# Designs tried in a protein design run: designed miniproteins, single chains, continued (3). Part 79

Each design is a single chain, and the fold is of that chain. pLDDT is the mean over its residues in the fold that is shown.

## One batch from the design tools (miniprotein)

Design m10902
Fold by ESMFold2-Fast:
Structure m10902 (fold): chain A 79 residues (1-79)
Amino acid sequence: MKKELEEKLKKAEELIKKALEAYAQGNYDEAIKLLKEAKELLLSIAEEMAELEGLDPEELKKAIQEYFDKAIAKIEKAK
């Protein structure tokens, strides 16, 4: 599943880039939507990523959740 993991990582990165573009355009709702989609995608591969990097899957999932939740909250506050 190395190729599938790489493809999902690239898609998550693209979603984050689109979210930043939407934020720059003042489309805060679109930015939040794209960040939520990137979060879900990264969570779907978190166990495989953790195993490859020798990390705890639950700790990695928690880190992903906290990072995106903080980013989304900052955008919500910027409205």
Scores: mean pLDDT 82

Design m10903
Fold by ESMFold2-Fast:
Structure m10903 (fold): chain A 62 residues (1-62)
Amino acid sequence: SLEEELKSLLPAIEKGDIEAIHKAIELLINNDPELIEKIKKLLETKSPQEALVEAIKEFLAS
């Protein structure tokens, strides 16, 4: 599931792994475009890594 894949990628994203970041973005574009829009808003005040981690954690908590 998307949840399981994002959960498995989260530790690598938190470490700044560019491949993990790209893979997570690709998964979200294909499966959850609303979460991509949230990430875009977070990018106004956060780094790509921080925005992605925050959005994924909120998604997993839902």
Scores: mean pLDDT 81

Design m10904
Fold by ESMFold2-Fast:
Structure m10904 (fold): chain A 80 residues (1-80)
Amino acid sequence: MYDISGENGLLLQAKRDLEAGNTAAAEFLYLLVIKELERQIAENPDDADAWYNLGLAYELLGQTEKAKEYFDKAKKLNPE
């Protein structure tokens, strides 16, 4: 199932850009993913996958504390 393929595609592209040394491009893509995930969460705040991916995006930005909050939210919505 590939319900969040757009956001997953952008996260994958951002990871590739970061690994290639394109930090600015990776950061821009993370911000796009964050904006789209925040929109999805505003429409469906019980979307555990969106919260989890938001955590991943913030972790890749080095914002570990904020990433942890979003991971904890995702686990609370889908604890298994």
Scores: mean pLDDT 73

Design m10905
Fold by ESMFold2-Fast:
Structure m10905 (fold): chain A 61 residues (1-61)
Amino acid sequence: MEEEELEKAAEKGDPVAYIRLANRYALKGEFDKAIEYARKAYEKHPLGKAALNVVEYMKKR
């Protein structure tokens, strides 16, 4: 599945893969996992902050 490819890229340190994983888990309703991946992206790259804000917004619904 596409998620497996994103997980492999994230393990290699690709911050964009962490952002994409966060969005995928948020769309599946897995907000705790989505937030965790968004935080990891933020630690590696500032673009992760945008992903974290989106996931927090979706969790609040």
Scores: mean pLDDT 69

Design m10906
Fold by ESMFold2-Fast:
Structure m10906 (fold): chain A 60 residues (1-60)
Amino acid sequence: TQEAIDNLVKGAKAYQDGKYDEAIKYFEKAIELARQSGNTDLARAAEQMLKEAKDAKEKA
């Protein structure tokens, strides 16, 4: 849904800005919203981005 996409975009922007904690929160919300709407592909994409954000935070 559009709400899940909006959160994914906000997470990506936060990630680009090095705001990993904020990126993690947005990606987690995107996963929840994507699952609620049955959008499996979007949920999987958000899960992938969440893993990348968590990894980046650990190495920062």
Scores: mean pLDDT 84

Design m10907
Fold by ESMFold2-Fast:
Structure m10907 (fold): chain A 68 residues (1-68)
Amino acid sequence: SREELHLELVRLASEAIEKYGITPEELGRIVQLALDNPEEARKYIEEKLPKELAERFWRVLEGIRAHA
């Protein structure tokens, strides 16, 4: 469901901040970019996050976008 995707995004965001030192502002930028320009968002995520986290983030954001 859309709620489950939102909760998973929150969990991934917390992991990115706590384990990888990503700022809340940078995460907000990633989410906004994913809604406006998915192709560019994917490249940005892959450049800024470790591959495993980037793949998980992209899947969740794509799912949220599909439900928007």
Scores: mean pLDDT 74

Design m10908
Fold by ESMFold2-Fast:
Structure m10908 (fold): chain A 100 residues (1-100)
Amino acid sequence: SEEERLKKFIEAAQKVFEKLRDTVLEHARAEGLSPETIAELQRRLDDILNKIKEAKSEEEVLKALGDFLAFVQDHLSPEAAARVTREFAELLQKAREELE
């Protein structure tokens, strides 16, 4: 059913996001951001995760993931952002294949 498909898509998107969130926070720490700034970044990433969990459509999930990629581009170096974006695309494709 479409409802079961949405639930599985949200679960897959959540797993992808949680793994990449950890990578983003590791890069932020490596770039020497303060503990206070890292805590703020973590709260903002948690807000995106909640949007994924509360999504009512695949489009809302994709919008939240798009917000995450924009966040990565705004807060990481171009090289780190490119690496995270590539890993995101690979994980999302694998998750899509497992659902279909």
Scores: mean pLDDT 77

Design m10909
Fold by ESMFold2-Fast:
Structure m10909 (fold): chain A 71 residues (1-71)
Amino acid sequence: GMEEKVKELLERGREAIERGDSEEVKRVIRELIELGRFEEANRLLTEAVRAGVLSPADALILIAEILEAEE
């Protein structure tokens, strides 16, 4: 179901942060945005920035994508 998919995406995102895989982190965040899970997307984005896996520039782009999707 949708809830299981979101949980799997969050696990994938956290594993990507642990590995330093910025491209996978960005893919997971964008999938969460497409699913309308903006709170989860913002949380994972914050965790990735704090871990140094996501650059400030990439974070700003993703924040803009979240704001656009929310309307």
Scores: mean pLDDT 86

Design m10910
Fold by ESMFold2-Fast:
Structure m10910 (fold): chain A 60 residues (1-60)
Amino acid sequence: MRNAEAAKRAAELGEPAAAGAAAWDAGVISGNYELARKGVEAGKAGDAEGAAEYAELASK
């Protein structure tokens, strides 16, 4: 999923909010709303790498 790639890129750039937003989009598209929520929460907490991980899990 392109959203998982966007989240990973945002994490590499140190942008947790952008990584969280990409994780939300990935979760909504795949129907994994729990992972979408966790990705946004990680982004809000400043955990860009965690948000990218949730985006990747949601895209599977």
Scores: mean pLDDT 77

Design m10911
Fold by ESMFold2-Fast:
Structure m10911 (fold): chain A 80 residues (1-80)
Amino acid sequence: SEKLERLLSQLDELTAQTLAALAAATTLEQIQAVVNQGLSQLRKLIDEARKVLSPKELQEFEKHAQARWDELVAAVRAKL
């Protein structure tokens, strides 16, 4: 599905940008700001996916989103 491929690409781009911003963050306040922005954007992307994807495609997207979330959590823990 072109819609699924686009949303997965956007999810991967968002994850890469958030990880890069986390790597550049040097204070706890900067880390918190990056996390809050990344979470806000991820939530919007998930909400869009729920509106446009079929139930089967949404399940695949949510599985991918969970893996990316776990990656972000691990990166935050490594910074603290």
Scores: mean pLDDT 87

Design m10912
Fold by ESMFold2-Fast:
Structure m10912 (fold): chain A 86 residues (1-86)
Amino acid sequence: SEAEKARYLAIAEAAREAARTLADEELRRRVLELAERLREAAEAGDIRRAAALLTALQIEAVAAAFEGREEEAQRVLDAIRAAEAA
């Protein structure tokens, strides 16, 4: 649906914006890559792929937290949750 598409686009934009605040180059690169792929899937109307990419983005952030990048990982997760709640 158009509402689902708009929601995933908002999530992709939020993740991309959060990525710009990250000092860790590797995490920033990974978040930007997944956010762009999520945006492309959402724009194409591929909601199943968008959902899978959102899951991948969340997993990447959680993995980064366990690897010692807790504050930056939390920033990404908070941005995603805020966009999902809107």
Scores: mean pLDDT 88

Design m10913
Fold by ESMFold2-Fast:
Structure m10913 (fold): chain A 60 residues (1-60)
Amino acid sequence: MVRKIKATKENLSKLPSKIRIYYDGKEIGDFNTSVFPQKYIRDDVLNKLLGKEITVEEIK
């Protein structure tokens, strides 16, 4: 599944366990968000992209 979302802690906490994040057509990284999204997603990513539209891809 691929979707566009606004980069907020709330939106990121609702994502599937394994995701890949893109911003402006570039891959930012792969994240495991199954339990603690803040632990797996570095604060620098959130600070840089806060309020921006990002593309999220679910990894099987």
Scores: mean pLDDT 65

Design m10914
Fold by ESMFold2-Fast:
Structure m10914 (fold): chain A 66 residues (1-66)
Amino acid sequence: MELRVTVSGSATQFAAVALALMGVPGAVVTADGPNTLRVVMEGSEEDYEEAVRIAESTPGVTVEEL
């Protein structure tokens, strides 16, 4: 599964979201722009749900399933 995560906040908030997502098992996190992360999930369904939860719980973040 693949997610696009867009952060409308500061560079600090972007870095915090990236670090949190990199902590999810099976998550491959790549910068896809100055405010956008691409997350490829190779883990379990539970790991995917956790990645979505982390992203959606962060203020100023939008998540799109690709």
Scores: mean pLDDT 79

Design m10915
Fold by ESMFold2-Fast:
Order: structure tokens, then C-alpha cells, then sequence
Structure m10915 (fold): chain A 66 residues (1-66)
């Protein structure tokens, strides 16, 4: 699940870099759910990653693969 979540956060970062905010939110929410977050927590995480941009999403992915 950690490897799957990391992959989704990398895909979210790519979506953010392309300006596809809706796809990035969807991918980040799915990744949060794989980490055991509630739907509300997953949405809050997605909003934070969108606010901070692609670098933040890539950083989260890197931490999960460590």
C-alpha cells in the first residue's frame, strides 16, 4: 500500500505540473485512502498538496518509498 500510495502521489505531482488540478485531487485522495486516512482527511491532504504544488507531492512520495 505504501508503494501504491507513493506512485499515486507522483502521478498527482505530474498532474499538478500539467495544470490538471481535478486529476491531482483525485489521485491524492486515493493515495490518502490507501494510507488509511478518512475521506475528509484525504480531501484535506489533497487540498494541501494542490496549495503547495508538485514539489510537495513528490516529497511525500519520496518519504513513503524511504
Amino acid sequence: TLAEASRLFRQAADALEQGNIDEARKLAVKAGELLGLTPGQSEELANALIEHGPAAARHVADVLEA
Scores: mean pLDDT 83

Design m10916
Fold by ESMFold2-Fast:
Structure m10916 (fold): chain A 70 residues (1-70)
Amino acid sequence: MAVLVLRPDGRAVLFQDGRKVGEVSGFTAEDIAKFKNGEVVSVEQLAEYSPELAELMREHGIDEVEVLVN
């Protein structure tokens, strides 16, 4: 299971099966506010917010993530 942790500082940390895969920065507070905790979001939806995150997901074969918002 893939999980994306969105932090208030604009960092997004990607986990796959409980292991850190990588992280990206650049999410705005407005972007983060659009996501619900526990929401499943596709790589195509995340590409609209962060092309860097979408590329990281594709490199690791991750098509969707469960989002955790702090």
Scores: mean pLDDT 85

Design m10917
Fold by ESMFold2-Fast:
Structure m10917 (fold): chain A 63 residues (1-63)
Amino acid sequence: SLDKIEEALSRLSPRERAVLELIMEDPSLSLAEIAERLGLSRSTVSRLVARGLEKLAKLLREL
């Protein structure tokens, strides 16, 4: 199922993928820390997480 996760991540936008990959690598990161690492606002990160997770859930159901 790791290959299915990689396939699903490849179908996200570059920003959505970057945020979700950081969360997967270190789930202890706060939204503020993710925002700092990516040079984005907290509100942008929050939107990217919400959109990325929604898309990922749909893609994983299709795969």
Scores: mean pLDDT 82

Design m10918
Fold by ESMFold2-Fast:
Structure m10918 (fold): chain A 120 residues (1-120)
Amino acid sequence: MKIELEPFEITLRGPDAEVKVKIKKLTVTADKVEIEMEIENLSDRPVRVNITVTVTAGDKTATASYSVELRPGEKKKVKLTIDLPSTAPGKLTIEITIHVFDEEGRLVATKTYTIEVDLP
């Protein structure tokens, strides 16, 4: 089993901060979720971006996290792999939570994007 989702973009705007997260590839297989992302700082100031991906299958949850510091105009590519908790057939919920911090460590923007995938 392999399910591939269409690419999409998440834009976060806060005071003096703008960050774009492009989901280039999101693949669900029987044993894992793989996410390929490009993170871009569109701000005129440095930012730290924390991304947490949470995958829920029934009563079980698995997480992966990534943190990166980006200068103005900088882009970073990252691939996250999350091993699936034991799969009962049903619904898989994928939550991508993004926190953007300024150079002083203050949280300036946050966004959660939720995807539901029906498993055969």
Scores: mean pLDDT 83

Design m10920
Fold by ESMFold2-Fast:
Structure m10920 (fold): chain A 96 residues (1-96)
Amino acid sequence: MREEILREVEAVMNILLARALADEGKYEEAIEAARKALENALSDELKAAAYTELGRAYKGLGKYEEAIRAYREALALDPENEEARALLAEAEAALA
């Protein structure tokens, strides 16, 4: 329980860090933060958030196929995630 709480906190911090790094155009560092979030996320909701940030960072690098895979993983874990759904549609449109 205590270690689980510390891991979930680590996941949340790395999700926020990944978003901040992507906003600064530091996409490779954002990918590392999102991956660290995935390693520490214990809930489907946090895993979905981490996959969403991973996809956002790949999209920033122009890696749309990797972004689409990450957003699909997020939606598999959290089908009601409106942000992941919108980002998936944008990435798919970029490949059309």
Scores: mean pLDDT 86

Design m10921
Fold by ESMFold2-Fast:
Structure m10921 (fold): chain A 55 residues (1-55)
Amino acid sequence: SKEEVERRIEELKAEIIRLVEEMQTADPSTAAVLEQRIAELGNELLKLLDELRAL
């Protein structure tokens, strides 16, 4: 449903913000892992935005 997709989008956005904040205090090796995780979540967010546009 549209409401379910919108909720998932907000959850992903909140998780990305949390990881970006984590990166600010992380060492370079940890920051690289966080960058990869952010990229994965960003791809999922784009997929959900495509789903939302189709509804």
Scores: mean pLDDT 86

Design m10922
Fold by ESMFold2-Fast:
Structure m10922 (fold): chain A 80 residues (1-80)
Amino acid sequence: AALEEAEARIAADPDDADAWRELASLLYEQGRLEEAIAYLEKAYALEPDAEVLFALARLLEELGEHERAAELLERARELA
């Protein structure tokens, strides 16, 4: 399954930021928002990217964390 494949990629190379992003996307599709956020934060730590901050902000909006989402959107605009 796609989730197991993403986990295997991370086990082989834990510095693969794209694998962490893929895992987060799969968790989001399953409604596991808090885990998706945690893995997007790991991806951002490995490779800072404005798109990852936009994705984090969207997930925080879905959790009702509007202030935190706004802060990340501002940071993403500064990186772009």
Scores: mean pLDDT 82

Design m10923
Fold by ESMFold2-Fast:
Structure m10923 (fold): chain A 55 residues (1-55)
Amino acid sequence: SLTPEQKAGLLEGARGLVERLPPEQADAVLDGMIAFARAQGDDETVAELERIRAE
């Protein structure tokens, strides 16, 4: 499972990406982050990342 530090870093990084990158590029990187969180079994982080992607 993800550590609290890893979770915080992923969520902060995801928010920074949607602010700085074109939507298509941000979506591709977010898909990778979601896949990583899912592989770690962290359903809460997956849900938060999917929410950021949907905004």
Scores: mean pLDDT 80

Design m10924
Fold by ESMFold2-Fast:
Structure m10924 (fold): chain A 60 residues (1-60)
Amino acid sequence: LSAAQLAALRAGARARGIDADGDGTVSDAELAAMLNGFDLDGDGTLDAEELAQLRRALSI
């Protein structure tokens, strides 16, 4: 992911309540956990289809 795409995903995740500890910041660990949920192959890489699903889920 580019820095701009990662920033957009983080902002969307925060807006969607992915901030599990409630500190108003989406940590890298929280973002990674969310991305792992969309990594259906478990290979640690999001393909274009998985990324598109994630973007739609975050309304980005």
Scores: mean pLDDT 57

Design m10925
Fold by ESMFold2-Fast:
Structure m10925 (fold): chain A 64 residues (1-64)
Amino acid sequence: SLKEHLEFNARLLRESAERYQQKLDEEGKKSTPEEKAEINARRTRAQQAADDAIAHYEKLASEL
């Protein structure tokens, strides 16, 4: 169903966001303290974007 597809997309976004956070953790291991601050800012922005997108898909699914 369309609802199942929207829920699947929300799940894919969560998994993608988790993988990106893991990538940033690995990048941080090679970084200076100043670069780590930039990585943390990217982490926060990426998580906010993912949360917003996931909420959008979940809202659409809830209306079905």
Scores: mean pLDDT 84

Design m10926
Fold by ESMFold2-Fast:
Structure m10926 (fold): chain A 94 residues (1-94)
Amino acid sequence: MLPKRKLAGFDLSKLPKAVQEQITLELLRRVDKAEGLPFDEAEATALVKANLAGTYSGGQLRLVGISLENPEVAKKAQEEYNKFVDELVAPVAE
């Protein structure tokens, strides 16, 4: 259940809410493409705000109605989300 940790001390919840929403929107777009579903940006934005606005947990596989009966699809979505988040939120050198 717990996602992979690459860097201890890197806190995604520290990101501005708008950035977290942007990460989730990109995941939705990629997952919809993988499932062959049309992507409607306005509908996706409303869904993100309604279902995820208060919580960021490193990938909500249910946020777009992803079929959890297909573990292969669920794993792909989780991997794409983790990779996208890591790339978008590059660690700040201290």
Scores: mean pLDDT 50

Design m10927
Fold by ESMFold2-Fast:
Structure m10927 (fold): chain A 60 residues (1-60)
Amino acid sequence: MLTPRERRVLALLAQGYSQREIAERLGVSQATVSRHVRRILEKLGAKNKKEAFRKAGELA
């Protein structure tokens, strides 16, 4: 299952925010956001962001 932070990052990506914009909004580095994206993809078994959004929608 996604952590609250990972769920927040995925929600912001789905809203159209870039990794840079998410980093600014959360007060973290873009590298930290990239690590969260990687873990989200791994946990959902997704190959890319579009597939992750689809899989997360199927689980809702």
Scores: mean pLDDT 78

Design m10928
Fold by ESMFold2-Fast:
Structure m10928 (fold): chain A 59 residues (1-59)
Amino acid sequence: GRQELLRLIGEILRIIGELIDLELKYKKGEVSEEEYKRRKEELEKKLKELMEQLRSLEP
């Protein structure tokens, strides 16, 4: 329903914000290349899963 749609959108926006923050931290040298790659892959996987769920709610 609408509540599930809004929840998924909110989660997607949160993950996008985390990806932006991670990119900024990496550019500042606040995270290692290994940690950056690991976290980026985890966040991108979660984003993909959320987008799949969002598509399932659309006609």
Scores: mean pLDDT 82

Design m10929
Fold by ESMFold2-Fast:
Structure m10929 (fold): chain A 58 residues (1-58)
Amino acid sequence: GKVAVAVKDFSADTPSILAFKKGDKLTVLKEFEDGDLLVENADGRRGLVGKDYVEIVE
């Protein structure tokens, strides 16, 4: 699957939004039309992330 790397830290106050740190690798599960991504981290947690927070890498 596609891999994305976080380009900056993100702290989330809601369980529907995934918190991460710059340099974290995230598996891209789905890309939305508005540019948001559904991703999964190394711990198996899933959440939405804004496209400005990550860079997709092959």
Scores: mean pLDDT 76

Design m10930
Fold by ESMFold2-Fast:
Structure m10930 (fold): chain A 69 residues (1-69)
Amino acid sequence: MLEAEELLALAAMYLNLGKKFEEQGDLEAAKEAYKKAKELAEEAARIAGEVTPEQQEILEEAEKGLEKI
C-alpha cells in the first residue's frame, strides 16, 4: 500500500484533474476524479491515524465539486 503522504499527493492530483475536467465540460470524468480524490484523502487519513487540515481541505473541495455536478 502507498504511504499516507503519497495517497494525499494523489488525492490532490485527482482534485486538480477533476477541476480540469469540469472546466472542459467532461462532467462524467470530473465526477470520477472527484470521487477518487475523496477516497484517497480518506485512505490517507486512515493510514496516518488522524485527519490533517490538508486532508480536510482536499476532502471538502472534492465534495463541493461532486455537489456541482
Scores: mean pLDDT 80

Design m10931
Fold by ESMFold2-Fast:
Structure m10931 (fold): chain A 56 residues (1-56)
Amino acid sequence: AEAQARQIADEFASLLSPEELAAVRDAVLAALRAGQSPGDAMAIAAEKARELLASR
């Protein structure tokens, strides 16, 4: 789960700071641990990344 969460979060590494990436990774990890699919976890990562970018 942790390695998969890092892999998914890394798709946004060029757009986000290390602290923002940690927030994305934590959201993805929570989703994967809750039994959501990698596809659903990617959608959650994209939504969190968009939220973080909009707050700039």
Scores: mean pLDDT 79

Design m10932
Fold by ESMFold2-Fast:
Structure m10932 (fold): chain A 58 residues (1-58)
Amino acid sequence: EEKEKLIKEFADSAERVARNGLELLREQGVTYDPATEQAILERAREAGEKAEKEWLEK
């Protein structure tokens, strides 16, 4: 039960970090199309979920 909450919170955190990175890149004049941005955010979330699952099972 606690595992599911931790996995979700870690995934949410990973997505937020990726979103902040994209915003920082926009300030530097680097932008991506909406589809690419969404793919980056989804990949970050999936990576975060997988990493947390592996660490909890270790």
Scores: mean pLDDT 79

Design m10933
Fold by ESMFold2-Fast:
Structure m10933 (fold): chain A 116 residues (1-116)
Amino acid sequence: SREEVERAAEEAARAAEEAARRGPEVAVRAGAGLGLGAVRGAGPGAARGGAAAGVAAAGAGAEAVIAYERGGPEAAARAAAEGARTAALAAGAGGGESGARAAEGAARGAEEGARE
């Protein structure tokens, strides 16, 4: 459902925000985990949502690095949260059960990627 996708997007945003505050290397790991998680969550018949999330996550990563240079960890945290939310919503855009699973996978992947 849309509510499930929106909930997953907020969870992904929260994970990315916390990762970015811990440093750029952690933010990059969270972004990679988000993309991988979205693909895994989408399953064999719905890789489209996962691929879209992966592309969005890569773009958001670049922006977060730039934000770090200009405004430090808090600016990077804001950029990472917004990028992760966008990527998880993109994962869910395919709709239905597969879309919800892709968005949930993105959130889980971001959280796992942030761990050492």
Scores: mean pLDDT 75

Design m10934
Fold by ESMFold2-Fast:
Structure m10934 (fold): chain A 63 residues (1-63)
Amino acid sequence: MKEEIEIEINKAMARMIAAIARTIGDPRADEIEEAAEAAIAALEAGDYEKAEEHLTRALELLR
């Protein structure tokens, strides 16, 4: 129950990060999108450590 909510929030966050990168025309948008996609795949697989690593990378690339 709690974990399910956190998974959906993190998936939404990953999609939002990718959308923001595309909208602002970030030259790393492709890399950010790849990291966000990898985070979503890791969340769906139940690999929370990998999901956190991929989300962190997407955020670092965006700034």
Scores: mean pLDDT 78

Design m10935
Fold by ESMFold2-Fast:
Structure m10935 (fold): chain A 85 residues (1-85)
Amino acid sequence: MKDIEGLKQVIDEARTLTAEQAIDLFKAYADYLIKHSKDPEVQKIAKEFKKKIDELRAQLPELTDEEAIRRVIELGEEFIKKLKE
């Protein structure tokens, strides 16, 4: 399975969601990678991603919906770059 392709799909879906829904989607994807990836580097990146998503969830009350979704998308794009090589 192509980890980068899966993460790109999640980012594309997140653009049509509320920030809270996008966070839940990204958290589910990170959990999927942690459980199913056999690459320890991918598992490490996914664990760090999940931690960053949980930190962003805590900041949601201080952000507008547009700012929140932008930050979620930025985190996803950063993790695509880390997973590429």
Scores: mean pLDDT 75

Design m10936
Fold by ESMFold2-Fast:
Structure m10936 (fold): chain A 90 residues (1-90)
Amino acid sequence: MKEKTKENIEAMVELYIRRAKERNDEKGIELARYVLEKVNELIDKGLPVDLVKEVASKGLAAMNRAVQENDFEKGKEEIDKIYKEALEKA
């Protein structure tokens, strides 16, 4: 089950990374990889799949907002908050 969850989320994040590469958007790539890193940490900690999926979804939404607003520092802060809230719910 952990492997399938990692593969599904990795495939989703890889799509965002590929699109960011096509746009030469280094910050978008960095944020997408950061979301994947945080999600993998949660999977390794044994969090419920629903919480992990919520973090992936909210994290990618925060990345999209950061790219649109050109505020990558705020994007990282939002991703960190989403990660911490998931740990508190577990």
Scores: mean pLDDT 78

Design m10937
Fold by ESMFold2-Fast:
Structure m10937 (fold): chain A 55 residues (1-55)
Amino acid sequence: GSMLSEEELERAGRQLSEATGLSAEEAAKRLKDLMENEGLSGSQAGAKLLVEHGG
């Protein structure tokens, strides 16, 4: 999928942190790892993190 910019990753990480209970830095890192390693879009990676940590 399309990679997010560093600023977009930081913002997404902060938003995901509120929903998942992860730190913003850890959420951003996991989002980036899912996009790079699994080829997921930002939306797909975010949804996966929410399912795994948010319920």
Scores: mean pLDDT 77

Design m10938
Fold by ESMFold2-Fast:
Structure m10938 (fold): chain A 55 residues (1-55)
Amino acid sequence: SDLEKRLKELSRRIRELADRLMATEPGSPEYEALLAEIRRLHAEREAVRAQIDAS
């Protein structure tokens, strides 16, 4: 389903951003931006999971 594809895409993006975060200087503007984006993607992934569970 489209929701399952979206879930896989979000999980892949989170993994890629987490890898970049680990290579980024803590406390830098880049680190803060990556952390904020990861948090946003986690929220989207939980929303997609909830929709799949409701189906």
Scores: mean pLDDT 85

Design m10939
Fold by ESMFold2-Fast:
Structure m10939 (fold): chain A 101 residues (1-101)
Amino acid sequence: SEAEKYLKEAREALRNGDYDKAVQYAEKAIKLSGGKNAEAYTLLGAAYLMRGDYEKAVEYFEKAVKIDPNNVAAYQLLGIAYEKLGDTEKAQEYFRKAAEL
């Protein structure tokens, strides 16, 4: 599907360090899914994390886990984002959540 194509492009852009393209493709996938694609939010959050926008990264990872509460990757990335924000207690909570899944 078109959404699957944009997710593929977002993953490739993220791997290549093209975080602006990763944001663009992930946002297109979100639009096509009506805001219901957990992977698209995880990729969008990852792009912001790599750009150093830790608060936006947290916002999008929280949207991902709200859609898919079993998303191990999003919980691990929430842990990393909270460590970058200096919230060690929140980071440990999310790392434990990821380990329990």
Scores: mean pLDDT 90

